# Designs tried in a protein design run: designed miniproteins, single chains. Part 96

Each design is a single chain, and the fold is of that chain. pLDDT is the mean over its residues in the fold that is shown.

## One batch from the design tools (miniprotein)

Design m3323
Fold by ESMFold2-Fast:
Structure m3323 (fold): chain A 80 residues (1-80)
Amino acid sequence: MLTEEEKKQGLEAIDRGLAALDEERALVQQLYAQGKISEAEYQAQLARIDAARARLEAVRERVLAGELSLEEALELLLAR
């Protein structure tokens, strides 16, 4: 029970992180469309966001598959 509750909380935190990255991506795309950032800055920001998203999605899938404990998953995400 406790482990499953912690897993749920960890997955919710990951989902919030993914949503925040999606919002940041949309903002960066809007700024580029408005000519407020350079193409080089736009490409750099998208690459950073895509890398962060891929990392979160990989951790999320491992948590769902039971390959990582919630504690291990959170340590990887928080880089402590």
Scores: mean pLDDT 76

Design m3324
Fold by ESMFold2-Fast:
Parts: structure tokens; sequence; C-alpha cells
Structure m3324 (fold): chain A 95 residues (1-95)
């Protein structure tokens, strides 16, 4: 149903946001400029996909009224927020 699909999308968004965070943190430790740029590019692609999946999860969750799905969406929003903070820090440090 819609609740089950929203759950799946929210969980996938969480995993992508966590991977994006990991790549931003790895980029901040990377001394090779070319490798660093590749890590940042991959992190940005994952972050964009996480945002897309989270938007669809929210749409489906509004139709389902499921409290557990809303909790998973909140978790995904927190993980996405952490990845966005890491992106900002990486861009500041890697001027």
Amino acid sequence: GKAEEARRLAEEATELAREALRLYLEAMKEEDVARREELLRRAEELLEEAERLLREARRLAEESGDEEVRRLILEAEIELGLALIARGVAKLLLR
C-alpha cells in the first residue's frame, strides 16, 4: 500500500543521505584534488536522489496517515540535514 511504499522510500533516502555524509567527510580528509572532486560529485548526486525520494515519501505518507511512516520520514529529514551541514563544511574547508 501507500504506507509501505512511503516506508521503503524513506528508508532508501536515509541510506543515501548517510552515504552522502560519509563521502563529504572522506572528501574533507582527501589530499588529492581530483579524488576529492570525484567524492564531492558522488556525494552531491546521492544527496539529490535522497531529496527526490524523501519528497515522494512525504507525498505518499500524507495519503496514508501512518504514524510509523511519519517517524521514518523525520529520521530521513534529520540524516539529510546532517549531510547538508557536512556539504557546507566541506565547501568552506576545500576553497
Scores: mean pLDDT 88

Design m3325
Fold by ESMFold2-Fast:
Parts: sequence; structure tokens; C-alpha cells
Structure m3325 (fold): chain A 100 residues (1-100)
Amino acid sequence: MSEEAIRLLEEAKRLADQAAAASTDPETQQLLRLAASFADMAIEAIRRGDYELAIQYIENAIDLLREAIRRARQAGDDEAARLASEALRLAERALELVKK
């Protein structure tokens, strides 16, 4: 389970970084980069066996991704919204695995 959660978070991080590159709005870019950073911090927490902290970091990444998706959709950044939505789905799946 830990290995699968890490793989999901690594992919979510990559998608969030790609979404940031596809975004035309600087604020949305910062939200997506911060979400990627929290995903990375969650991976390190999982590796240390700190599942409580990992859950907090994943929840922070999810909140940031939701806000970034809302902003991207309003800006018409369809590709950024699509990539961020994929990252969100993977982060939510990782959260379910870590909460076991």
C-alpha cells in the first residue's frame, strides 16, 4: 500500500508541475507548484512512516489542486484544468490508501 501511495503521489506531482506549465495565470501556477511541493512532502512523510503528517500534506495538496482547477477553468486554461483534475484524482486515491 505505501509503495502504491508513493507512486500515485509521484504521478500527481508530475501532473501538477505540467498543469503549472500549461497555466497562463501566475496565481494558478503558484497554487499548482505548491500542491506539487506538498505531494513531495507527503512522499517523504510516508517513507518515514509518519502517516498522520502524510495525510495532512495530501489534504493540503488536494485543497490547492481544487482551487487551481477552479481558477484554470475560469481563465479558459482547459489543459491546465485537465492535468490538475488528473492530479487531484490521484492524490485522493493516495489519501484513501494512507488512511487505511
Scores: mean pLDDT 90

Design m3326
Fold by ESMFold2-Fast:
Structure m3326 (fold): chain A 65 residues (1-65)
Amino acid sequence: MLVVNPAMVELLARISGLSRAETIREMLSGKIPGISKERAELILSGLDGPTAAQLQALRELGAKK
């Protein structure tokens, strides 16, 4: 069971331009370049911080939608 950090999800949603639910779904999809499902779980739970490259990939994903 994944426990998400609300502040981290809100930050990632603002960067992607997606809803919180869509941001969680896309992060866990394993389809974002440079973000594995395991890495996404660590970031969403607040146990690890996203890199600048990972934030850029998430921004680019949001811009395509």
Scores: mean pLDDT 78

Design m3327
Fold by ESMFold2-Fast:
Order: structure tokens, then sequence, then C-alpha cells
Structure m3327 (fold): chain A 97 residues (1-97)
């Protein structure tokens, strides 16, 4: 169904978001503070682009389906991606101390 295809795209964006954060955390210990800040800023820009795409997919899903369980799953996927953004954002703020 169109709704399942949208949900699968949202899951793919969550997996991409998780992989980007995992890669950043794995490379971080080998970087200077300036390099960590630059890498984190680039990651925030990528995560923002993913959030914008996921928000568009969420709006499309809500318009195309009244399945409450599917809506709940979509909301949790969006929330997870947003948490990845907030985690990286807080990290940048800690580097400013």
Amino acid sequence: SDSQQILDQMKAYKDESDALVKQFLATRPSLSDAEQRAAAKALLDKLRAIIDKVNALMNQLMANSNDKALHREAVLLEASITMNYLLVYVYIKELDR
C-alpha cells in the first residue's frame, strides 16, 4: 500500500540517521576539538535534511491513512530521528565550554 511504502521510507531514513550518528561517534576520538565541531555541524545539516524529508512523509502518511497503529509507528520513527539531532546539537554546545 502507499502507506506501507511511506512507512518503509521513514524506516530507511531512521536507519540512515542512526548510521550517521554511529559513524560520527566512532571517528570522534581521533579528531581535534575544531574537527569534531566541523564534523558535528556537517552532521546536523545532514540530519536536518533527513528531518525535513521525514516530516513531508509523515504529512503524506497522515493524509493517506487513518490506521492509528501505523501513525504511532511513524511518530516514534520521527521522534527517534529528532533525538539524534538533539544529541549532536548538545554535543556541539559542550565543545563551546
Scores: mean pLDDT 88

Design m3328
Fold by ESMFold2-Fast:
Structure m3328 (fold): chain A 72 residues (1-72)
Amino acid sequence: IDRAIQLLDRAYRMAQGVDPRVAALIRQARAAIQQGQLQQAIALLEQARQMAADQPNIARLIDQAIDIIRSQ
């Protein structure tokens, strides 16, 4: 789970200057993970990924975080 948080922190930094909506969703998902709300975190990350469809580097980090959360 720590690896997923690290990936989301990186995605958040990249999103801050590009799309504040994506950054906000990533921040909310990170908080949900820390609270153990994994299904809520996945839903927020899927929404962030859709918004970041034209930002492949950010979308890739989000996809990797989702995969880690699902694999636990």
Scores: mean pLDDT 82

Design m3329
Fold by ESMFold2-Fast:
Structure m3329 (fold): chain A 85 residues (1-85)
Amino acid sequence: DEEKKIAELEKRLKELVEKLREGKLSVREFVEELLKAAKEVGVKTVKPTVEELVEHVAKLHVEAGLPAISEEEFYEKVREIVEKE
């Protein structure tokens, strides 16, 4: 069930985003942990796209590093990318 896989990945992503926001996790660690989560969930058909897009979104968040980009906005962008596939 693709919907179940996406929900599981979203749950893990939410935890990772919160750790990233708190500064407990670096962007590199965030991406690495998310890629591991994606592999465990078995999003094999979308794995390359998810990996690349998550890395891109994480980079944008770091580059912006500004008050304008909220936790909700960052998470929504990543969710939108994952949910699209």
Scores: mean pLDDT 58

Design m3330
Fold by ESMFold2-Fast:
Structure m3330 (fold): chain A 79 residues (1-79)
Amino acid sequence: DDEQQTLVALSTAEFLIDQLNEAIEQNASDSYLQQLIAQAQQVIAELRELAERVPSKRAEIDAKIAQLQAAIARAQAKL
């Protein structure tokens, strides 16, 4: 179910944004930040594929990808 998969992927992206922000605030190790960045990049890849398969959710998916990319950029600035 593409709609259910989209909801799960969006929820996972929200969780990772929160985890990245928390890790930055707590001065987490470079290895932990790199692990979260890698996980976030995998979720972005999944969301991009879902945006092609679920056009009705494209705007919401694109907005969440942008938020996740911003969180990745903040984490990378700490490395």
Scores: mean pLDDT 89

Design m3331
Fold by ESMFold2-Fast:
Structure m3331 (fold): chain A 58 residues (1-58)
Amino acid sequence: GASENAIKEKKVEELKKRAELLFEQARLMRKTGSSNDDEIAKLLEEEYEKLKKQVEEL
């Protein structure tokens, strides 16, 4: 395959791993039972959705 395809695949993999980490962090924040941590979890979930869309657009 072309080097461009390898670079694109690596970028997609890195974005997917980052999205998974954000999703897991959001879940951990929600487990604290704090309203402030729930707000942080929502922001993490929003970043997860943005990264997910970036992967879909690539």
Scores: mean pLDDT 81

Design m3332
Fold by ESMFold2-Fast:
Structure m3332 (fold): chain A 92 residues (1-92)
Amino acid sequence: SSEIVLTPEEREALKKAVKELTKKVAETKNPATLSALGILLALAVNANDREVIRAAAEAAIENKNEEVLRLVLTAARAMGDEETARRVEAAL
């Protein structure tokens, strides 16, 4: 059901990138940073990589940025990760 498969190294790099971008969105108010995060989350959804989505959810909850929380919620729902979606909804 996925055309993309991430290597362990690619998954770890993507997890770090989504965590860093999530923090940066709260700090910079730069719409390009939010767009970049959206692209990386879309890649994780297409790769069916739940670890990346869960890492993004943890970072979004810690930083409490509503725009990021809504973006991660959309990604978690697209993945069918109901547990992660509920955690993000609880933080909204």
Scores: mean pLDDT 82

Design m3333
Fold by ESMFold2-Fast:
Structure m3333 (fold): chain A 67 residues (1-67)
Amino acid sequence: LREEEEKNLELLKEYNEESRKIEEELKKKGKYREGVLESASKAVLGIGYAVKSVVYRRELERLEKES
């Protein structure tokens, strides 16, 4: 693969792992808004991983403030 493609693959892996970690935290709390996981799941592949991460992070921040 080209260096650029390898770099992009690594970034996607990082985004995906971060999204998974945040998702696990949301499930653990069980207080996330209905549809937030569904909205993130509709994200487009590729850039969608980054969007999913942002959505999950915002929900965690909301729950933290409401705690």
Scores: mean pLDDT 60

Design m3334
Fold by ESMFold2-Fast:
Order: structure tokens, then sequence, then C-alpha cells
Structure m3334 (fold): chain A 85 residues (1-85)
């Protein structure tokens, strides 16, 4: 279950590179919900000129996904990392 959630979020993030951080996270949440996961919250925890970090909490597993988005000079997402917190 944890591995499936990480895989789904990672795929959705990578398919949405070049977009703004919130748009990428919204796509990840949508992909998780379409796969049958219940998302309790998605919160920004850190933002700098070079990265944005979000935490996505799932109801079904007490799982928290840490989403690290690397930003380009225009503030668009250039890479995505998803890990269990």
Amino acid sequence: MEEEAIEIATKAGKENLGKLPLEVVDAMVKALEEAGFEVESAEIVEQTDTKAVFEIKLKDSDLVLKITLTLDENGNVSSVEVEKL
C-alpha cells in the first residue's frame, strides 16, 4: 500500500513537470484519489526559491508522503521526489 501510493504520486508528479508547485501537488492528490486512496490533507511545509516541500496525509494507512519539488528560475517544477515521512 505505501509503495503503491508513492508510485502513483511519483508518476503523477513526473507527468506534470514544468507546472507550478501547487498544480503538481493537485495532480498528485487527484491521481491518489482516482486510485482509491483517501487524502486527508495536503499542506505546504517549506518553500524557497529552489524548492517547495509538501506533506500529503492519507486516511487509510496513517501514511504521510513528503513531496520535494525542485524549482527552476521561473518557479516551475523541474524534479519531483516522493518519500514516506
Scores: mean pLDDT 84

Design m3335
Fold by ESMFold2-Fast:
Structure m3335 (fold): chain A 70 residues (1-70)
Amino acid sequence: SHNIVYKNLSRVLKAYGYDFSDATIDCLAEHLTDYIIRKKLDLDTIAPQEILALLGQLDPKILDSCFALP
């Protein structure tokens, strides 16, 4: 599931013109995967563009820690 979330997140971020490091994208994908599992969301029904909306549901402290990565 992490690999699927990473690939979809990377693709969506690139499509919207974001140029984040691989470390930042991996950090975001890890925490987003945990959020999806914890909230019992069905990964098969989540559209790729909805991943950005779900990213916004993460704790701001988590987002800040991922964006602080080199």
Scores: mean pLDDT 79

Design m3336
Fold by ESMFold2-Fast:
Structure m3336 (fold): chain A 83 residues (1-83)
Amino acid sequence: TAEELGLKGAELGEKSKTPEQVFEAGLLVAKGALLSKLPASKSTGLAIRAIGSGTEALFNPSNIEKSGKDVAELGKEVAKLSK
C-alpha cells in the first residue's frame, strides 16, 4: 500500500549508509506518493521531492545523512496522508 511504501522508504532513508540506499528510499517514497489517493498535483509534488532528495545523495555523497532524513520525513508524510 501507499502507507507501507512511505514507511519503508522512511526507514531506509533513516538507516541509509550509502547514496544508493538514499536514492532507493526516495524511489520507495515516490512510488508510495503516486499510489496514494491524494490529488494528482500533491502526489506528484511529493514524488518529485522524494526523487530529488534521493538524487541529491548520489551527486553529493557527503550529505547522505541529511538527504536520508529528508527522504524519511517525506516518507512519513506520505504514510500519514495515505490513511
Scores: mean pLDDT 77

Design m3337
Fold by ESMFold2-Fast:
Structure m3337 (fold): chain A 80 residues (1-80)
Amino acid sequence: MYREKMDELFEKAMEAIEKNDVEGLKKNTDEITQLVQQANTIEMRRMGLEYLSKIAAAAKEKGLPEQVIADMIEKFNESI
């Protein structure tokens, strides 16, 4: 289901941040972005954007490369 898949991807993205796994972070956030683009309701789209926002904040707090965070924010802005 959409929520279950979104929750799984969010957990994997947060785990990637804790492990400093930049490639895993990009993979999971790209999948969340694809899910947001395919969302059939405003509520589902908001859920995905909220998760992406939390992931970007966590990545910034952990000091991951600024370019990775900037790319995530750019994809958010293009989706809004």
Scores: mean pLDDT 76

Design m3338
Fold by ESMFold2-Fast:
Structure m3338 (fold): chain A 94 residues (1-94)
Amino acid sequence: PQPESFPEEVRELLEEFRREVLEMIRNKASDEEIKEKLLEHFERLLEAAKKLNVSDEQIETVALAVMSEAKAILSPEVAKEVTAEIFERLKEVL
């Protein structure tokens, strides 16, 4: 679930992100641990996006992907926290 228009580096980071999060779920990591990993991956994706000069629309797509993962795997309360932090970070970057 990654757009073909993304640079390869960003697509590779999204794949690593999904793999690490799935491994954490398999290992029964807490929602708080998964939240920290999602936010860490989001920052890594933002740094790669800035370095590769991707569009604001592509950055928004990355943010939506991370928020979708949070909503799918975390409790509603923790997913809300992740979503709020991502929105605050987007205000700073975009």
Scores: mean pLDDT 78

Design m3339
Fold by ESMFold2-Fast:
Structure m3339 (fold): chain A 86 residues (1-86)
Amino acid sequence: AAVELARRALEAAEAGDAEAGVRGLEEAVAAARAEGAPRERLLAAEVALGVAQLGLGVAKAVGGGPAFAARAVAAGARAALEALEA
């Protein structure tokens, strides 16, 4: 479930929906916690989520535009997916 949620979050961000990407990553991290993912993988996924959230926040604050927001969230989603895939 967590890996599939992270993959869908990446797909949303790659399609240009940065906010859906962040929401999907929040769900993926929550699912990973519920599934008992190893601490190292969970921490890496949480850091990746933090990077995605920061990227979206910066894009909104300084007018980086939707494309910048989507790319930043996609980078975070890829890192989270890699962390959760073992």
Scores: mean pLDDT 81

Design m3340
Fold by ESMFold2-Fast:
Structure m3340 (fold): chain A 80 residues (1-80)
Amino acid sequence: MLRPFTPEQKEKFKKLLEEAEKLIKEAETADEETKRKLLDEASGLIQEALDYAFANNLDISPFEPELFELLTRIIALENA
């Protein structure tokens, strides 16, 4: 069974998602080359967050709406 996050684990997970969101926001106003690099880094941070959660059997359900929004924004920007 998946475990709830401890406060420390939640902080680490949130920091990765917050950094990813920051890169996505920068990508919205960047030139094409910089945008591609920023979106790749943002995707990497989200993957790192998910890998961390899955390695520790953490329940990501509380963060699914935020994760879905971030991933949707990346896809939209990659296709712009």
Scores: mean pLDDT 86

Design m3341
Fold by ESMFold2-Fast:
Structure m3341 (fold): chain A 95 residues (1-95)
Amino acid sequence: SDLEELKKHKEELERQAEKLKEKAEEGDLLAQLILAEILLELGKVYEAEGNLEKAREYYEEAKEYLEKVLEESKDPILLKRAKELLEEVKKKLGE
């Protein structure tokens, strides 16, 4: 992959995360789930670049949102997706 394309991909993911943060902080569980997916993808991008510290920060933030969805949601679709994503995040964190 072109390093310039990877940089644009990171910037787009960061913009999407920023837009969702307001709704996620207001308690929108779907926004929290989508934000967690974007944060997991940001973590993977930073990990691929060798920025393990920033990758870990994104994985930890994704974990927090996924745990909120699992605790607060009664929607079986949100719960299933949150469980799948949390397992992936835990593997990235060595859990």
Scores: mean pLDDT 88

Design m3342
Fold by ESMFold2-Fast:
Structure m3342 (fold): chain A 104 residues (1-104)
Amino acid sequence: DEKKKVLESALGLLDVVVDRLREAGYDPETIRTLLEGIELAKKSESVVTPDGVTVTFPRPKDAKGVELGWEAAEHLLRLILEEGQSLEEAAEEARALIEEKVNE
């Protein structure tokens, strides 16, 4: 089931971000650092290291699930940073976004 694979991948990635925030705290600096990391992850099929070496990251076969997971994580981080939502409220909204997008 393609939808199930996308859902599981997206929720799995979101859960990793939620667990990291719970462990590290979700102050504005931590959230901004994670948002920067997500932007890099979303853009990086290839990156050039400071040493001039090109590193290519293979896209997963379920790339849609991974991309949706990053979109949901970014939405969660924005809700906390910009709207002052709790981690639990933002996590529920992000999970709802994943379920909505999978069913489109």
Scores: mean pLDDT 70

Design m3343
Fold by ESMFold2-Fast:
Structure m3343 (fold): chain A 100 residues (1-100)
Amino acid sequence: SSRQQSRQHLDLGRQHLDRGDFDSAIRHFDLAISHDPDFSQAHLNRGRAYLLLGDFDLAITDFQRALSLNPDFRGAWIFLSQAYLRQGRTDLAQQYRDRV
């Protein structure tokens, strides 16, 4: 199923992410999202790869999407705070750190 293919690509993307192969990780997360656009974990992990690459606007977009799909997604609140802090947007970083 598309959801099974999405999960497979999520797992492959995570393996590449853990090895520091961020470009390969992003390609697999893109495939996971293409198979299941509502897969919140795929958006979260692609955001993490963008954050590590310094692509803060892309990271924020992915973390916001993950939150819109799963508002209780604690990881997205944490990573949004980190991404805004890395951009120097300290007021927004504090807002998300405090889980507002």
Scores: mean pLDDT 88

Design m3344
Fold by ESMFold2-Fast:
Structure m3344 (fold): chain A 96 residues (1-96)
Amino acid sequence: SARERAIEAFREAAEEESLSEEELRERIEELKGVRSLEARGKILGYELRLLRLRGVSDEMLRDWESLRADTVLTSEEARALAEAVERVIEEDRRRR
C-alpha cells in the first residue's frame, strides 16, 4: 500500500548514515515540494536522522510537528508514521 511504501521510505531515510547534516537539510528542502506519501516518509526519516546527529531540540520537535500537519496523509496514516518515528526513537534511546 501507499502507507507501507511511506513507512519503508521513512525507515530507509532514518538509517541513512552516509549523509552529513547539511546534505540531510538539502534533501528535506528538496522533498518539501514533492506531494507524495513516500516523500513525506523520507522527510520524517531525515528529520529523525537530524535529531540523532544534533540531539533532541524544541526547534526540531516543532518542525517535525509542522511536517505532520502539512502531510497529504489521512489522520490514520499520519498517526502510523508518527508511531513508527516514536518507535525508532525509543529503540535508539534504549541502546544508549
Scores: mean pLDDT 65

Design m3345
Fold by ESMFold2-Fast:
Structure m3345 (fold): chain A 99 residues (1-99)
Amino acid sequence: SSLEEAEKEVKEIMAEMQKRVEEVLEEILGVAPADVPGDFTLESLSPEKREELLRRLKEVLEETIEKLKELKEKSDEESKKKIEGIIKALEELKKELEA
């Protein structure tokens, strides 16, 4: 039961992250994520918009990581291991955005 509750909370946190990513993309690109051209690259953005996009995406990732760390502290040992794996994946993604 505790594992199922932790999995539900992880899904809710990840869904909120995805919603915030989509909102950032719509604000910066002016289009819904599904409508982004297939030939789109970060270099097609102005330097200012690219820096703003990367900064805002990092903020979303940092806030999501913090929420997952709080959930991890409240979770059982098995759930902690799974949540730690997700945290590490998001931290690696954040590093890629900084490269």
Scores: mean pLDDT 80

Design m3346
Fold by ESMFold2-Fast:
Structure m3346 (fold): chain A 63 residues (1-63)
Amino acid sequence: MEWSLEEIGAALRHADKDKDGTLDEEEMKILQEYLGMPVDGVLDPELQALIDEARANAPPPQN
């Protein structure tokens, strides 16, 4: 159960339907489903930190 910043960034792109860089509860559930987590709309503190890091770093396109 390890996620890299690249995996979190991919999940964020999949879940972020409005493209404003903010995750609503619905988008959080999509993120959880993408990562294979329980879908309850709440983020674990560790996962929240990884999401914040991925958002701040605007991960580059895969080459």
Scores: mean pLDDT 67

Design m3347
Fold by ESMFold2-Fast:
Structure m3347 (fold): chain A 55 residues (1-55)
Amino acid sequence: DEKKIKEIIENIEKEAKENNDELIIEGDEITVKGNEGLQVLVKDANEIIKELKKK
């Protein structure tokens, strides 16, 4: 689970760097400022992370 969460975060970080977007990571929560397309990706990732932590 932790490895998959890390992969999701790394993928979003890569996308943010390529698009020069501002990315904020606080624990397992990810937020993006400004980019609407990356916002959708971040929303999906946060939902998956939440599911992976559901116990």
Scores: mean pLDDT 69

Design m3348
Fold by ESMFold2-Fast:
Structure m3348 (fold): chain A 110 residues (1-110)
Amino acid sequence: SMEEEIEKLLEKLKEIAKKLEKKLNVKFPENLLEPLAEFLVKIKFDESKIEDLLKALIALKKASKDGDDFAEKVRELFVETLNAKNNEEAKELLEKNINDFLEKNKHLLE
């Protein structure tokens, strides 16, 4: 059932990403969506926050000079989450970091 949860979340991520790409005129790398889906299922991330997460990632892509810069910015967004002691802490840290990023970077979503 974890594999089924990952597949369902991946399809939802692809749908939301396509809508945001069209709205913000940015192409998001699809190769990041499967690892992201696996991680979000593992930490039991709140599905209502997925659009905000993808907005943050697309804003980072828009603000990045190249693929290496984008990868480093994504790593910085997730580093505290990846070092969390448990899944509940990881979920709370990711939600906080997404909200903090979006508030600071509203101009990237216009």
Scores: mean pLDDT 82

Design m3349
Fold by ESMFold2-Fast:
Structure m3349 (fold): chain A 120 residues (1-120)
Amino acid sequence: SLERERLGRELLRRAEELRKAAEFAEQVARDPSTSPGTRGLARHLAESLRSTARSLLETVRALREDPELARRLAMRAVELLEGTATLAEMSAGAVRDESVRARFRETARLARETAELLRS
C-alpha cells in the first residue's frame, strides 16, 4: 500500500540519521580529551544506535512481504529506540561540551519521535 511505502521511506531516512548519530557518538568515544566515563557512555550509545538502525532496516524489509513479522520487528525497534533515547540523554548529561550535549539531546529526540512513528 502507499501508506506502507511512505512509512518504509521515512524509516529508511530515520535509520540513516541514527547511523550518522552513531558515527558522531563513536568520535566522542575515541576523543582522549573526554573523560573515561563519558567515552564509555558514548561507545555504548554508538552500539545502541547501530543496533537500532539495523532493527529499522529489518522492519522496512518485512513491511513489503510479511505484515505479522513487520509488527513484531516494529515492537522490538520501539524498545531499542526508547533505550537508545535514554542512553543519549545520559550521555548528554555527562558531557561538558555544549555542542556535543546538544547533538546527543537531538539524538534522543530523533529516537523518541521514531518510536512514536512506529507506535502510530
Scores: mean pLDDT 88

Design m3350
Fold by ESMFold2-Fast:
Structure m3350 (fold): chain A 79 residues (1-79)
Amino acid sequence: MSKIEELRALSEKYKALTQQYNDLSNKLDAQAQAAKAQDEAKSKELLMQSMSYSVLAIGYASLSVSYENEAKRLEKELA
């Protein structure tokens, strides 16, 4: 596998992870809102988990973009 192919594969993997963790974050946020009226402590716990997954999604999105940009940079250097 070329370095460019490797970087594009990594970009694709991190795009998939970004979607996965955004979905998990949104699901937990919805559960936290549902719990708020009956259990404030559980609602706060779910919100903290949602925030953690949101931060992970942001990190993975940054990695995806970084690997794609690096692949494009290498393509220009090899041309």
Scores: mean pLDDT 86

Design m3351
Fold by ESMFold2-Fast:
Structure m3351 (fold): chain A 77 residues (1-77)
Amino acid sequence: LDAEVAEALAGIEALAAALAPVVPAELVERLRAVLEEGVAKIKELREAGASDEEIAAALEPLKEELRKIAAEIHAAL
């Protein structure tokens, strides 16, 4: 799990770096924060023994925030 978390966080940083030249910094920072929160939430729930259904339900607010950020990025391009 810790290795998977580290890999996910590294992937988030790589994505942020790739977007930085073309996307406003504020949107990149918001995207990174939401994705990092998602990784932390998955780790927390997995450690607590949560089911896949419980994890999916807990991620719904973060998915909604990601949809909003994606729309703002699209509008900025």
Scores: mean pLDDT 80

Design m3352
Fold by ESMFold2-Fast:
Structure m3352 (fold): chain A 84 residues (1-84)
Amino acid sequence: MYKKSLLVDLSNLSPEERKKALETIRKIAAEVASKYNVIVRVEQLDENTFKVTIESEDEDVVNKAAEELKSRIQKETNAKVTEL
């Protein structure tokens, strides 16, 4: 099984923006999981940081799903996203 993780940092956002960003991140994760037929896990590490993990039996699918997740989260939330 192939696995890729993203670190999502919301520390640069206001409390109101963080709440909206989290709702948006969960929606994006669900849509990407459905689109690519991958497992997406969102784990809260602390009040401002989240780990998003993508898992599949197909490496190319994991890479495409991770790229779309990173791009969409950055564009729609202004959160900082780093590949782990």
Scores: mean pLDDT 85

Design m3353
Fold by ESMFold2-Fast:
Structure m3353 (fold): chain A 110 residues (1-110)
Amino acid sequence: SEEKIEEALKRIEELLEKSNKELLEAFEKKDFEKAKEIVKETLEELRKILKENGVSEKDIEEIVKILERSYNANIENYKKTKDLDLTKERLKANRELILELIRKVLERNQ
């Protein structure tokens, strides 16, 4: 149902907002090991939400790979630039793009 899609998207948006905040805090502390841990935990929780909402294992793997690549790119770019404001904007843009992708996947599975 449309209501279930909106509830799933809200849960995922809250997850990604929390992970982005925690990543920025880890970057400020230069704790890149913690940043990798945050990414791993976020991807595991995303897998659970998508699975609970009937997303296929193939679509889950594709979404998770896209998000993992995005997070890893942000970690590597921050190591080079040390620009927290730029990194914050990039994490926000990536969140918006992944939420749009997930919406399309959830709508296809109705």
Scores: mean pLDDT 88

Design m3354
Fold by ESMFold2-Fast:
Structure m3354 (fold): chain A 100 residues (1-100)
Amino acid sequence: SARIEAVREFQKKLIELAKKYKIPEEVIEEIKAIYDELIAQLEANPNASVAEQLSLFVEALAKIMKLLKEAVKDWPEEKKEAFFKEVQKLVDELLVRLGG
């Protein structure tokens, strides 16, 4: 599935970005667990509608964003802004690949 491939590439890039910024390994493992659950749900329902697949992705992304915001809460503001700007770029690139 082109959408599953796009989500896998997004997650790989997000994990690489998190490692670059020195996000704790425990948080990275939690992100991987959320992602693994998302992929399992998508693979279990190969005939799910585009809207249903996007809904599952948005829910997973919301959980990941909550973890990242908590993990970086004590960082200097400039470092947080730089990190989330790069995260947003990855999200925007994924949304283009998913067709908007």
Scores: mean pLDDT 84

Design m3355
Fold by ESMFold2-Fast:
Structure m3355 (fold): chain A 62 residues (1-62)
Amino acid sequence: KLVKVGTIKLPETGFGLTLLVMKAVAEGKSIFAPVEFDAEGRAVAKPGFEHLAGEAEVYKLE
């Protein structure tokens, strides 16, 4: 069962997002970030997920 253990601030760059994902995996966690990159390369929330703008949800398997 996946349970939400918190919310973390989403990096504004793809490189920062990659580092965040690698760190989460190393800690045994999964992150859900409904984001896409705009024409300027900034991370923005996907349509319908604006309530998670700039944030990603963290889950742990229990």
Scores: mean pLDDT 65

Design m3356
Fold by ESMFold2-Fast:
Structure m3356 (fold): chain A 69 residues (1-69)
Amino acid sequence: SMPSVEEIVEEMRKEIEERVRQGEDVRKALQKVVSEYYERNPDMPFEEKGEVNVLLSEHTGELMERLRE
């Protein structure tokens, strides 16, 4: 079974944070994590991809602030 959209977004956020802690640029980490997730999950429904994009956008400010700390 595919994870929920909320779980996918939370997983992406944690992976981005980990990459930034390893010295990766915030913008590059964000772009890489999102693109790599979709590449690994090519059969992910368009509806779920849309929901992920919406939720990630809603949390963009919070995510970027967290990654700068």
Scores: mean pLDDT 72

